# Ledger of designs, part 99: designed miniproteins, single chains, continued (2)

Each design is a single chain, and the fold is of that chain. pLDDT is the mean over its residues in the fold that is shown.

## One batch from the design tools (miniprotein)

Design m7427
Fold by ESMFold2-Fast:
Structure m7427 (fold): chain A 80 residues (1-80)
Amino acid sequence: GPAEERARQAGEDARRAQELIDDPNATPEQITGGRITAIGAGVEMRLAVERDPRARPVAEEEAASLTGVAGELVRANLEA
């Protein structure tokens, strides 16, 4: 449903954010932007779960699949 798609989209946004954070040519501003995107992705997953609790398994699976700083930021903000 829409909440599950919102959680999946947030997972995709977080993966792209980690790719930016991992880029050795990324500027400090781009790295900061990636971290902000990952925080926002965790918040979007939490809001999706609050709107429809059936989205929780999708959000948790997406969050668990994420690595690096973006994954840590998503998990911290999903459970806030």
Scores: mean pLDDT 90

Design m7428
Fold by ESMFold2-Fast:
Structure m7428 (fold): chain A 93 residues (1-93)
Amino acid sequence: MFTEEEVERAKQFILDALKKAGIKAEILDYRETTNDKGEPALYFTIGVEDKEKAIEVLLKALKDAKILPDGSVQGTLPDGTPVIVEPIVRKVK
């Protein structure tokens, strides 16, 4: 459903938001899913050294952002793209 260009814009937005906040992050995986509103959404798994700080930054960067029961952040990009971001704690070089 999403184009490669849409996926790359979403990846770049997430990485730029974290980088601007001083957080090292890497994209580990992505897939298409459905959010809790029934909308097609991009699901990103990201590697970060500080999961709590990453969640705080994502809550500020995404529109209509909330923490899901699994600890992932659901929200919308400025362009209207629905996303879910799951931070996983790991050492980022």
Scores: mean pLDDT 81

Design m7429
Fold by ESMFold2-Fast:
Structure m7429 (fold): chain A 74 residues (1-74)
Amino acid sequence: RPSLEELLAELEEALRNRAPDSVIERLVEQLIARIAREASSAQVDAFLDLLGENRDAPVRERARAVAAFAREIA
């Protein structure tokens, strides 16, 4: 299975290459699942707050927020 760093790199490449929203959303879902598995309890709480704040954000803005969080814990 891809690592957190590999999923982050794939998402960042997809964002740079202006991949379709469906591809971005798939990568975001994979990163969310990986963060939930690997993060500490404090990091999970901060991540849930981040997801709540970005719930209604456009796909690419949500993806950038999730990628920024993943960089801090990778």
Scores: mean pLDDT 80

Design m7430
Fold by ESMFold2-Fast:
Structure m7430 (fold): chain A 74 residues (1-74)
Amino acid sequence: MIPSFEELQAQIDELIANVDTMPVEEAMQRLQELAQQLVLAKQAGLISDEQAAELQKKLEEAAAALKARVQALL
């Protein structure tokens, strides 16, 4: 099922809250799944362009945090 804006926001917020403690592979997989669900929700008209942009910004923040964590492990 394609998630609503509130469901996507909650899942992204959980990823951001746990990005430093979650296994890197799990965090990367969740980030990819959420990015795909965001595209599908936008295409289905379940979220507005403004809501999609807000969630995209949060996903970019999560991706940046995960990238910084991966770089620290190198």
Scores: mean pLDDT 81

Design m7431
Fold by ESMFold2-Fast:
Structure m7431 (fold): chain A 70 residues (1-70)
Amino acid sequence: SSISQATEITLPIPSGHPMLMGRNVQLIKAAKNVKKLTLTSVSPNDLDTAEYIIEVAKKYSSVEEIIIDG
């Protein structure tokens, strides 16, 4: 319920955990008012996953600022 009103969201990128990534995608799709997205724990092996999450956020949310913290 509160997720649809969030203007910022922080998501960890779980290495080797596709089920948790599915949950993160669902959260982004529900967070339609997000302006700022922060991705944490991004390793070099997870860059493709981070890029995919960014594309989902750009497509389904009104995100204006993206921060990657690896």
Scores: mean pLDDT 73

Design m7432
Fold by ESMFold2-Fast:
Structure m7432 (fold): chain A 93 residues (1-93)
Amino acid sequence: GPETILSVSVELAKGDVVTVRQTKDSVEVYVNGKLVGKANISDLEYGTLLRLEVQDAAGNTLASLEFPKLEEESTVSFIVPEAGKKTLVLQRL
């Protein structure tokens, strides 16, 4: 089953930009260009699926983004649809 490898609490505004930057060694999570969390993934196989979830205070998933571990750097961003206290959860699938 999914394994949580990073969990970070953030206060988000509607329209904030969450950016996920993946390298061969790490996943970095940014909010409006500010680093809020970082996980080591150097031990994961290339092609391992990772998922970032945006959860509300009750643990409901409001948004999710899946991406594979790649040898080259990749970046993906999404816009926050709902303001409030959120948890950003990174999982290995």
Scores: mean pLDDT 84

Design m7433
Fold by ESMFold2-Fast:
Structure m7433 (fold): chain A 90 residues (1-90)
Amino acid sequence: MLPSFRELRERLERGELSPDEAGELLISTTLIRRQQLLSGGQLSSEQASELTKLLNEILQILDTETDPEKKRKKLLELMDRIEKIFDESL
């Protein structure tokens, strides 16, 4: 089963996941939840657009950020923003 956003955040903060592993799980979890909400009519076009922008930011961070601590911090910030959109969709 995919981790919850809370579980993923806690594991990343504790160093139990590498930033790259956390980024991959964040992308997968976000894509699956986005599809579920979109299929259920629970996601607005604006929310879907913002999630797409945040997914692109994750990919850019994974590709370009070489400092593991900066990568971790940026992923945690993006995780908070993604979680807020999903919470507003429920």
Scores: mean pLDDT 80

Design m7434
Fold by ESMFold2-Fast:
Structure m7434 (fold): chain A 81 residues (1-81)
Amino acid sequence: MLSVEEQFELFLEKFRKGAEEAAKNAKSKEEFDSTMALLLGIGKQEARKFGEENNLSEEEIEKLLEELERIAKEVRDKYYK
């Protein structure tokens, strides 16, 4: 069975892949920003649920949310800087 940390790493990898596909498929930065806002919203909801199911503290959950924000920014900067 995967550890909590390994499960979260897979979740972040899946999120990054989705974000990069959104960037490749978007015709403009504005379209990408709209799609990314939706993906980030869904990702944050899933991260909160994951944290609650694994008895993570509020501080730990906030760190997970910050990692999603970091990935979103990195993908944006890579494709639309």
Scores: mean pLDDT 82

Design m7435
Fold by ESMFold2-Fast:
Structure m7435 (fold): chain A 65 residues (1-65)
Amino acid sequence: SLSDAVAAATAILIRQVAEEVVETGPLPSGAVLGRLSTLEAAREAADKLIAAAEEGNVPVTVEDT
């Protein structure tokens, strides 16, 4: 569905960006936990959006009948 696809795509993009931030390369020691926290938060948000879209819990869903 369009609404489901948009939500899932947005969530996946957020997750991928966070993963790339963590994998950019060596960081000052103080920054490492910040990047890991960003990755964890982005992945949780992405998973929740994908699950909500699949269950039809998003505010706007499209039925493919």
Scores: mean pLDDT 59

Design m7436
Fold by ESMFold2-Fast:
Structure m7436 (fold): chain A 70 residues (1-70)
Amino acid sequence: MSPEVQRRLAILHYLARHSRNPEIRERAARLIGEGSTDLEELTALIEEARRVDPETVAAAEALVDQSLAA
């Protein structure tokens, strides 16, 4: 799996659990459950989440980037 896909999937795992928007949580869980590795599809959901729930996306990115750097 590419590092870019891995990072985005980790962000979606965080959003599925912690997003304040139930639609974002449901869509993130669905993409994870389907095993999606489509970079465009994963990126589109993260950018939609950033528009509606930017603080949770920022927290997800910070935690994921810290985890991947370790």
Scores: mean pLDDT 82

Design m7437
Fold by ESMFold2-Fast:
Structure m7437 (fold): chain A 112 residues (1-112)
Amino acid sequence: HMKIRVELRLTLYKDGKVVEERSGVAETPEEARRLAREMVRWAFDGLEKGYDKAVLEARILEDGKEVARITGTFTDGRLEFRVESRYPLLPDEVRELVGAIFDGVREAVAER
């Protein structure tokens, strides 16, 4: 089996400058879902405090190599996601992690 992990990073912007950065690592779908939910909650909290933009970046690594990346951009009234994959078809374990990340995002959005 390959060692797969997710690195999540949230960056908060005010007046075009980085004002806060938070990061975490998940090695299971359950951890990835919870971490993504926490990061999106922090993004919404930052926007409510008057920050202009939050960027969530999730890097999915297989044996230390990036195999997929999810980028979420949060602005007032808008939420945009991009998914990039090294493979033409995502392996099942990578797909499960991507799904878990989006489940965490949906859970945080539903709390608003």
Scores: mean pLDDT 82

Design m7438
Fold by ESMFold2-Fast:
Structure m7438 (fold): chain A 81 residues (1-81)
Amino acid sequence: AKAEFEKDMRLVDIGAEWVLKNREIFDKELESIEDPEQRRKFLADYVAAALGAELVPQPWYSPELQAAIEEYRARLAEARA
């Protein structure tokens, strides 16, 4: 129970730090999204990432955001090992 909680808290810290580091990419992405459904998906992924949840890059995300998500996924995989 305690070890699982400590792992979850590390994932949250990784997510929060990743979101802060890539804030300019997120702000630019949000400004570029015109479709309401894509905007909802992006905001849901943004919140999920801040909570340390795993993300799958969407094909319509910018190359910069896709690269940032791949870096995030690698960090989460390392923390889960």
Scores: mean pLDDT 79

Design m7439
Fold by ESMFold2-Fast:
Formats: sequence, C-alpha cells, structure tokens
Structure m7439 (fold): chain A 114 residues (1-114)
Amino acid sequence: MKREEAIKAFEKAIELARKAREVVLSDPTLDPATREQVVALLDGAIEEFKRAIEAVKNGDYDKAIEELKHAIALFDSALALLERDPNAPQEAIDLVRKAREYAEKAIELVESAK
C-alpha cells in the first residue's frame, strides 16, 4: 500500500536526520553557531516529517506534501551551512542528502496515493 510505503520513507528520513544531528553535535571542529543552526534546522525537518505522518494517517495528502516540502527546504538550508564549513563532517552531509532523497520519494508516494 502506497500510504504504508510513504510512512516508511518518512520514518527513514527521520532516522537519517537524527543520525546527522548526532554527528553534527559530536563534532568539536564545527563552528558553534553553524552547529546550533544546523541542529535547529534538522530538528525542524524532523517535526515536519512527524506532521506529514499524521496528515497521511488522517487522509490529508495535500497537507502531508506541504509539510514534506517544508522539510526539504530545511534540509537544503542545513546542507548549505554544512557545505560552506570546510571542517563539516562528510558523514553529516551524506546523511542529510540521503534523508532528503527519502523525503522526495515520500512526496512521490503521497501524490500517487490520490
């Protein structure tokens, strides 16, 4: 069922975002302001995915797509900050990119659920 597959994609995006958050928090070489901003953006994206899961469960697919697009924008902002810092851990960048890919897949699954 596309709904169940969409929820699994959201859960994978949350898992990857949480791992990225832990990598960023544990890196002592990152600028503290960059670390705080990236963590806040990742926390925001995780909350948007949780709202998207609830929207899908309620049959509100338009709201789920809106929340997912907001989460992708937060990931894009986090990636821009990480990619500008030469000391940023590549693992965090890769985890955020993979989370973003699951978010895009989730949008396709939600849109096809009609």
Scores: mean pLDDT 85

Design m7440
Fold by ESMFold2-Fast:
Structure m7440 (fold): chain A 82 residues (1-82)
Amino acid sequence: SMSDLKEAEENYKLLLESAEEYRRLKADPNADPTKLTGAALRTMGEALNLSLLAKKTGDERIKKIAEEASKIAAEVGINMPV
């Protein structure tokens, strides 16, 4: 439905914002490690939400958004602070 697509687009926007926050913090040698981890976890959580929404709706448009989100989350997850 259009409502589900709008929800997916809004969640994808939040994911992009969290991923950008992660990239900014990662580039800053004085960044708070807790904030860096928080941004990574938010990015992964939004990607999971999008994957669940894609499964629930069966909407190919939402599935494509979820696939893009999963790629971004994978990048962030691999690069999590040690």
Scores: mean pLDDT 85

Design m7441
Fold by ESMFold2-Fast:
Structure m7441 (fold): chain A 68 residues (1-68)
Amino acid sequence: SAELEKLIEEKGKKYKLTPVQKEVLKYSVQGKTLEATRLVIENPLSEEEAQRLNKATRELKKKFGVPL
């Protein structure tokens, strides 16, 4: 949805996420675990990038009430 895309872009800016990391965030929030995992395997994250992405994911899941 347009609202989800806007929030992904806002979190991407806040946490300095790459375009691929924003896609991982989007899949994770939607519960598309296989798609998110595939992107991470193909585009490995540093520890710092993983921490930022995890924090962005938690904040969005809280807002949308998505299961962890």
Scores: mean pLDDT 81

Design m7442
Fold by ESMFold2-Fast:
Structure m7442 (fold): chain A 89 residues (1-89)
Amino acid sequence: SLADLLARLDALIKRLRELADEFVKNVPTMTTKQRREMMQKIADTLRDLYAQAAALIRAGDAATREAVRDRLLAAIEYLNKALLEAVKL
């Protein structure tokens, strides 16, 4: 259902935010291997998030597409801020 697709999108956004927070917290003490593995987890989650957003855009009306857009923009801004913070360390 559309509600199930939205719930899955919200779960993926939550996962992405949790990974971003973990990365910022731990990047100063991470090995190169650990940083690579964390970046891969972020990339995999982002790929799944875009796939879920695409499914919602195909299935949804204009209001659904707007809600997906707002969620994606917020998630990308959050990830961007976290990654920019991590590279300062």
Scores: mean pLDDT 84

Design m7443
Fold by ESMFold2-Fast:
Structure m7443 (fold): chain A 69 residues (1-69)
Amino acid sequence: SKEEELRKLILRLIALKLRKIGLELDIELLKAKDPNNPEVQAKIEKLEKEIERIEKEIKEIEKKIKELE
């Protein structure tokens, strides 16, 4: 049903938003530890790319939710 599909999309959206918050926290902890270390900067860049992928998926899910409402 449309209602079941909407519920699944909302739960996925919440899960992705929580994952993004966790990754943002990881970046802040890495910056606090050794912000000028090239290896730390490389780890931050990898996490930022993962956040970009999550943000893209969030936008796609938000579009689907609007279409179902």
Scores: mean pLDDT 88

Design m7444
Fold by ESMFold2-Fast:
Structure m7444 (fold): chain A 81 residues (1-81)
Amino acid sequence: SDADLIAEFTARVRAVADAARSEAELRAGILALMDAFDAANPDASNELRNELARAISDVYHEKYGLTPPPGTSPIKGKILS
């Protein structure tokens, strides 16, 4: 289900954030997670991608007090460009 995909993705993003030593490492890890998600879910809707973008935003705020990088908007294609 979409809820299970969101929960799994959110858990992986949090694990990457916990392991990351810098914002650059967090960004690289999230990009890798997005590439893996796209490979496994090529037909994922923009609605689902929007919920993934929210999970990324929440983790960035919690870990670094920062806004997510440009390109986290789910308007066609990847959340992170």
Scores: mean pLDDT 71

Design m7445
Fold by ESMFold2-Fast:
Structure m7445 (fold): chain A 56 residues (1-56)
Amino acid sequence: SHAVDTLAKAIAAAPDDEALLRQLIARHRLSRAQVEEALSRLDLSPEQRARILGLV
């Protein structure tokens, strides 16, 4: 999915930019499963994963 790819690239570039990530999730109406798919492509700490997943 283009939306999932866009989120994955945004997380890779700026994992701590919660405002941007929240906006992308809302704009593309991403489900929890789609956010988890984006996170599965990245090597992130458990804390970063939990924080980003909480934005859904």
Scores: mean pLDDT 86

Design m7446
Fold by ESMFold2-Fast:
Structure m7446 (fold): chain A 63 residues (1-63)
Amino acid sequence: MVSPGLRAAAERQVDALEWLAKLATDPKVKAMILKTAEGFLASPTLTEEQKARIAALIAEMKK
């Protein structure tokens, strides 16, 4: 995607997910973050790069 505004908004959301993952020590919180990340990954509006970051986050949290 080449829309700077949309890219910035999505980037903020990805950053928020990474921040939430950093806070996740509780299995319930981790489950919530995983659900949110899966929802983002399913979104057709995210760029390939942003989807890759979300996928990496999910993989990291599930190991």
Scores: mean pLDDT 74

Design m7447
Fold by ESMFold2-Fast:
Structure m7447 (fold): chain A 90 residues (1-90)
Amino acid sequence: SKMAKQREILDRVYALAKAGDVEGALKLIEEALKEGLLTEEQAIAAKVQILAIAGKLTKEEIVEALRKLGYSEEEIEEAVKAFEEYLASL
């Protein structure tokens, strides 16, 4: 099923990211998006998650992702606050 293929791709993406292959993980997301195996929303969410796993997630990446997903500026501001609080806890 399409859902089973999506799950398999996401599992591979996260395995690559955990192994330190962030570039390979990002490439797999891009290829899966181009092939229609992932939705735009799934691809954006997966990119944010692998950047977080790698310790490379920035405020700018979160803002861009949430805008592409259609969140309001108020919702984006709240998400940014949560991210800044999370970073301060590390």
Scores: mean pLDDT 80

Design m7448
Fold by ESMFold2-Fast:
Structure m7448 (fold): chain A 110 residues (1-110)
Amino acid sequence: MAEEKLILEKMEKELEKLKEEYKKKLEKGENKADIVQEVIAKLVELLDELEPSEDVLKKLIDKYKEEAENGDLFYQIAVGLLYQKLVVLGNKEYQPKMDEYAEKVSNWIR
């Protein structure tokens, strides 16, 4: 759908912008746990603002899943929150993936 395509493109653009901000904070030597919490907060706000559909969430997961599985912490946070949103929308089959990614992120900050 045309509206879903616009939301998808907006989500991708905002995620890329947030990743660049994340990289700059790491380069400045800011505290990693604080950076992770800020990324989580901004991604939650983005999801609440744009209210992406189940189909948009699945397309974003498919796009970023490989980077997350290859150990990119930013994409582990992003994909984890996308799975969480799917579970909240009633897609309970994604609960194990949500839990898996939450554990991956937790292990980075402790």
Scores: mean pLDDT 84

Design m7449
Fold by ESMFold2-Fast:
Structure m7449 (fold): chain A 77 residues (1-77)
Amino acid sequence: SPEEEQARRIQLRQEIAKTLSEILKLVDEKKMTPEQRKKLREWINEIVERVQNADTIEELEAIYEEVKKKLESLKKL
């Protein structure tokens, strides 16, 4: 149903936002260089724009997978 699809889009956007928040916390905990922080900030801005422009569940799921992968990568540093 349209209501179910809208709820799923909202859920995915919330999960992406939560995961980005976790990434930002890790940046504060990890000793990253100013250049590394700048590149990560630029990537986060790109993700935010992609989420705002996403109109399908498939696009949001793809963004969510990318953000989760980035979080796991940063945890291993």
Scores: mean pLDDT 86

Design m7450
Fold by ESMFold2-Fast:
Structure m7450 (fold): chain A 91 residues (1-91)
Amino acid sequence: SSSDMAYSGAIALGASDDDAQQIGDLVSQLPPDDANQVGVLIQQAAYYYSQGNIDQTIQYLNQAKQLVQQHMPPDDAQQVVSIIDQIISGI
């Protein structure tokens, strides 16, 4: 599921279980096509992180941030963006 993709990708990127669960839950509330796109972007970031490609990791995470800001309610988008920014700061 899109929730599972977002959760597992966030964990692979060094997010806490609580933060990864929160991203997964909020992504699952998006329309299905948008949820899938966000999940795929987080999985692509996790893939590039596993390859040591930090520039691509950050680029895909920034695309995920942009997409959630466009399609989530502002308060939910702010939570996801904050978690992604914590992930980026830990990379």
Scores: mean pLDDT 91

Design m7451
Fold by ESMFold2-Fast:
Structure m7451 (fold): chain A 95 residues (1-95)
Amino acid sequence: SISEAVARASERAAEAVEARDYRRALEILLEELSTVEPELGKIVEEKLAEGHPLPEALALALLEYRYSKIKNEEEYKKALEKIPEITAEVLEAEA
């Protein structure tokens, strides 16, 4: 599951986060996500390639993955407009 992948990534990335090596923490997160939800991992990589920072790329990928199952383009656009708020909420929920 995604929550289990995030938990494993958090455990593996603990030393990198303490060292403030967020690049290494990102690599670990992407490896774990790609193992359980390859499509989600791919979307995160695509958003990073577009120049989004990690928290924004993760929030965008989660929304795109979620709304790819919901054929509501207008709702998806409204969700994207709230990314700064959603990113903060996601990071707080994962803390």
Scores: mean pLDDT 64

Design m7452
Fold by ESMFold2-Fast:
Structure m7452 (fold): chain A 80 residues (1-80)
Amino acid sequence: SRKNAEIRLELNRELQRVRNLMDKYSKEDGEAAMETMGLSAYLDAKKQEELLERVRRANESSPAQAAREIRRERDRLLRE
């Protein structure tokens, strides 16, 4: 198991990359970024789609909210 502090640091880096790609490119580029960063190892296709959709909607309002959505999902997976 990973320590929560290490997970949050890694997650913040992943969130920054996803935000940058989603802002510059299509949702498809964001999906590829999540796969490259290893999030696909924790999420099935449906959960990946749901997470990316939540992140995209949240990012329209606030990047901080988008960060919370991805963090919330990863924290949930670590509990399961």
Scores: mean pLDDT 55

Design m7453
Fold by ESMFold2-Fast:
Structure m7453 (fold): chain A 70 residues (1-70)
Amino acid sequence: SMEAEELREKAKLFYEAAEYYRKGDMEKGNELAKKAGSEFGEDTPPDLAAGIAEGLGGIYLGVANLIEKK
């Protein structure tokens, strides 16, 4: 469904954000997370931001998969 595809795109953005956070690129990570619909404070530690982004990505992917199961 279109809705599931949108959620998968957001999950992809969160996973990409997590990768940039793990590399210490907070600016790039925050840009991607914001596009996915979430924002972290500039004082958020990179490892914590990466963990949150990865978790959100997993949630969005899980919801998309549930929607497609009918």
Scores: mean pLDDT 82

Design m7454
Fold by ESMFold2-Fast:
Structure m7454 (fold): chain A 60 residues (1-60)
Amino acid sequence: MVDEIINSPNGATFTFSSPEVGAAYTHRAEMLKLSKERGLPLKDVYDESVGLNIPVVTPQ
């Protein structure tokens, strides 16, 4: 694979440590698409995605 242009110009790096690989790929594509489509910073799109993924997380 010679595709290395995965990072956005925002400097945001998509790092899905160990979530479902399939889900991670879909989320990554969706976020990247939304960022480009809406013209929003990748951080904003990513933050929204993370919040939606762990809304049930309770603080210790």
Scores: mean pLDDT 50

Design m7455
Fold by ESMFold2-Fast:
Structure m7455 (fold): chain A 92 residues (1-92)
Amino acid sequence: KELEELVKEAEKLIEELLEKLRKEGVPEEELELGRKTLKGALELAVKAGIEALKKLVEALKAILEEDYEKALEYEKKFVEITKPLAEELAAA
């Protein structure tokens, strides 16, 4: 239940971030790379579990609020949670 809600929230925040960047003049090629990167992070978060999804959602919210210090803190926490799984997937 909470997992599905967090996935939907993350997807919405990703689209809001990409739209904001498009309006700021970021090239479409960079937006497409950003979309792939953020979707990859979301897939990794889903595999890592609810705590990783929460950190991803908070990081995306902070970026949209232009609170980059808070965004960096949540990104670091996200990496810490997902690192063991990412290393396992890279080794496979």
Scores: mean pLDDT 81

Design m7456
Fold by ESMFold2-Fast:
Structure m7456 (fold): chain A 97 residues (1-97)
Amino acid sequence: SLEALARYLPIENLEALPEGKAVFIRDGKRVEVTVEEAEKRLAENPDDPRAYLELGLAYMARGEVDKAIEAFEKALQVGDSPEARYLLERARRAKAA
């Protein structure tokens, strides 16, 4: 959704972010995540759909589109959300380009 895009900035410019970091806004606050932090959260709770979304965004920041797709697909499996659906379609389009 457009609202999901607004919470994850800058999705359009992920290649401009520091390597391995994803940045998004949640509840008006800037949040930075890395693959390592998302994997740590998943080690503590493997069924956390938010941690899978953060993992996928961090992989997109690294340009690892295939791994991002897998993470977003897993997010949908453990918790369907408009954010997960939107980010999965964005990652699939990035791979097709």
Scores: mean pLDDT 69

Design m7457
Fold by ESMFold2-Fast:
Structure m7457 (fold): chain A 87 residues (1-87)
Amino acid sequence: MKVEDLSEEQRERLREVARLLAEAYKALEANDYEEFAKLLKETSELVTELSEELNVDGGEVVRLGIELEREVDPEVAELAEKLLKFL
């Protein structure tokens, strides 16, 4: 899937996936396992919704979200990638 084929609403929701993953990484580093579990659940629900809407797998949704967020906030994208190394 090409990023240019996505609506701005879809791009914003994909960027939200990266932001949620980054917040989950921060919770994990703080040993806040309740917040971590909550953020992973919210991320999973959004990834499932976008996966069905875009007709791509969840891994591609996560990849696109991180790629799009890197253009806007590289630090958030880096934190999201760090979380994926623990999963």
Scores: mean pLDDT 86

Design m7458
Fold by ESMFold2-Fast:
Structure m7458 (fold): chain A 94 residues (1-94)
Amino acid sequence: SEAERLRKLGEELIKKGKELLKLAEYIGLGLQSKEAIDYINSLPDSVKQGLLQLLADLQKKYGELGGLKTYEILTSTGEELIKKGKELIEKAEK
């Protein structure tokens, strides 16, 4: 049913949003912290390369604020995905 499809999509968006918020949390700890380094090194290579490229691009554009800008983008995107996912689940339940 369409309701089942919307629920499944909403759950997947919430999961992806939570993953981005977890990435933001580790960036917020500082890239020189052991916990942040260990976490980033545990990520799949494609995800790690994407994160490092985003950080490098923002560092080049914003200098010392590059880390903060990466944190802001990951946090805002993660929160938006969770919000959209919850809205889809609510719509499926009506």
Scores: mean pLDDT 77

Design m7459
Fold by ESMFold2-Fast:
Structure m7459 (fold): chain A 94 residues (1-94)
Amino acid sequence: MKEEEMKELVEKLKKLYLNPDQALQDEVTKRLETLSEEELKEIVKELKLFVYKEALKLAEEKGVYAPEIEKIKKLLEEGKSEEEAVEILLKEEE
């Protein structure tokens, strides 16, 4: 897949996370089904990074409990950066 196509698809998925839209969801789902397993893994990795950052922000604002958010908060309290904490968590969840 071209890097531009992956970037566009990731941006559409980010928009769906923030502002759910059925037509966009259907379009994105169909595109995901046409991707190779390797391309899908790359997109999933990028989305996990985005979702963890957004979930951490949401958990702080609403006090919502999530195990992944607690792990990230713990790493941050231990002196890790937000980016470093998310990368550590992603590596451990292979």
Scores: mean pLDDT 69

Design m7460
Fold by ESMFold2-Fast:
Structure m7460 (fold): chain A 76 residues (1-76)
Amino acid sequence: SAGEREEAFAKAVEPRLREPYQAFLDAQTPEQARAAAQRIADIARQVADELGLPDLGRRAVDAAEAAARQTQELLA
C-alpha cells in the first residue's frame, strides 16, 4: 500500500538524513540552510531511486525545498 511504501522510505532515509537535518536546524545563515536542504534533497532522491520509489523522492525533495525557503526567509 502507499502507507507501507512511505514507511519503508522513511525508515531507509532517516539514518542518512540525521546529520544534514541537524545541520539544517543549526543553520545560522541562509547559505547554511540552503546547503543543508540541498543535501537532504540529494539523499532523498538517492534513497528513492535505490528503493524504486521515484514519486516519494520527488515529494520529499519538494517538502525539503519548501522548508528551506521558509527558513531562508527567517534568516535573511
Scores: mean pLDDT 77

Design m7461
Fold by ESMFold2-Fast:
Formats: C-alpha cells, sequence, structure tokens
Structure m7461 (fold): chain A 63 residues (1-63)
C-alpha cells in the first residue's frame, strides 16, 4: 500500500459507499453514512459524476 494520492476508481467509491450503508441500522444513519462516504471519496479525488454513479450502483447491490 503506497502513500500515493490518486483519484479513486468508480469501483473503490462504490465499495466505500456500500460498506457505509451496510453499517447503518436505520434510514437516518444510512443517509449520514452515505453522505460521509461521498465526501471522503470527493476529498480523495473522485469526481461528482463518479460519486453519483457509485451511489446508484451501491443501491442496486444492496437491494
Amino acid sequence: LGIERRPLTLEEVTELIVEAMKKAKDESQRAANLTAAALISLADGATPEQVREAIKKAEEILK
């Protein structure tokens, strides 16, 4: 694991959001965890488009 600052891939962003949503016990926590994961992804170089796409993929995975 390198200490390299690189843009997150769509797959990495999706995994982070899925994990955050899985840890939520209720809908309010799910929204908060999703928001936190999205902000972390943006801070790590993900684009808003990638985050939007990752959220949609995470919702489909967690059906």
Scores: mean pLDDT 73

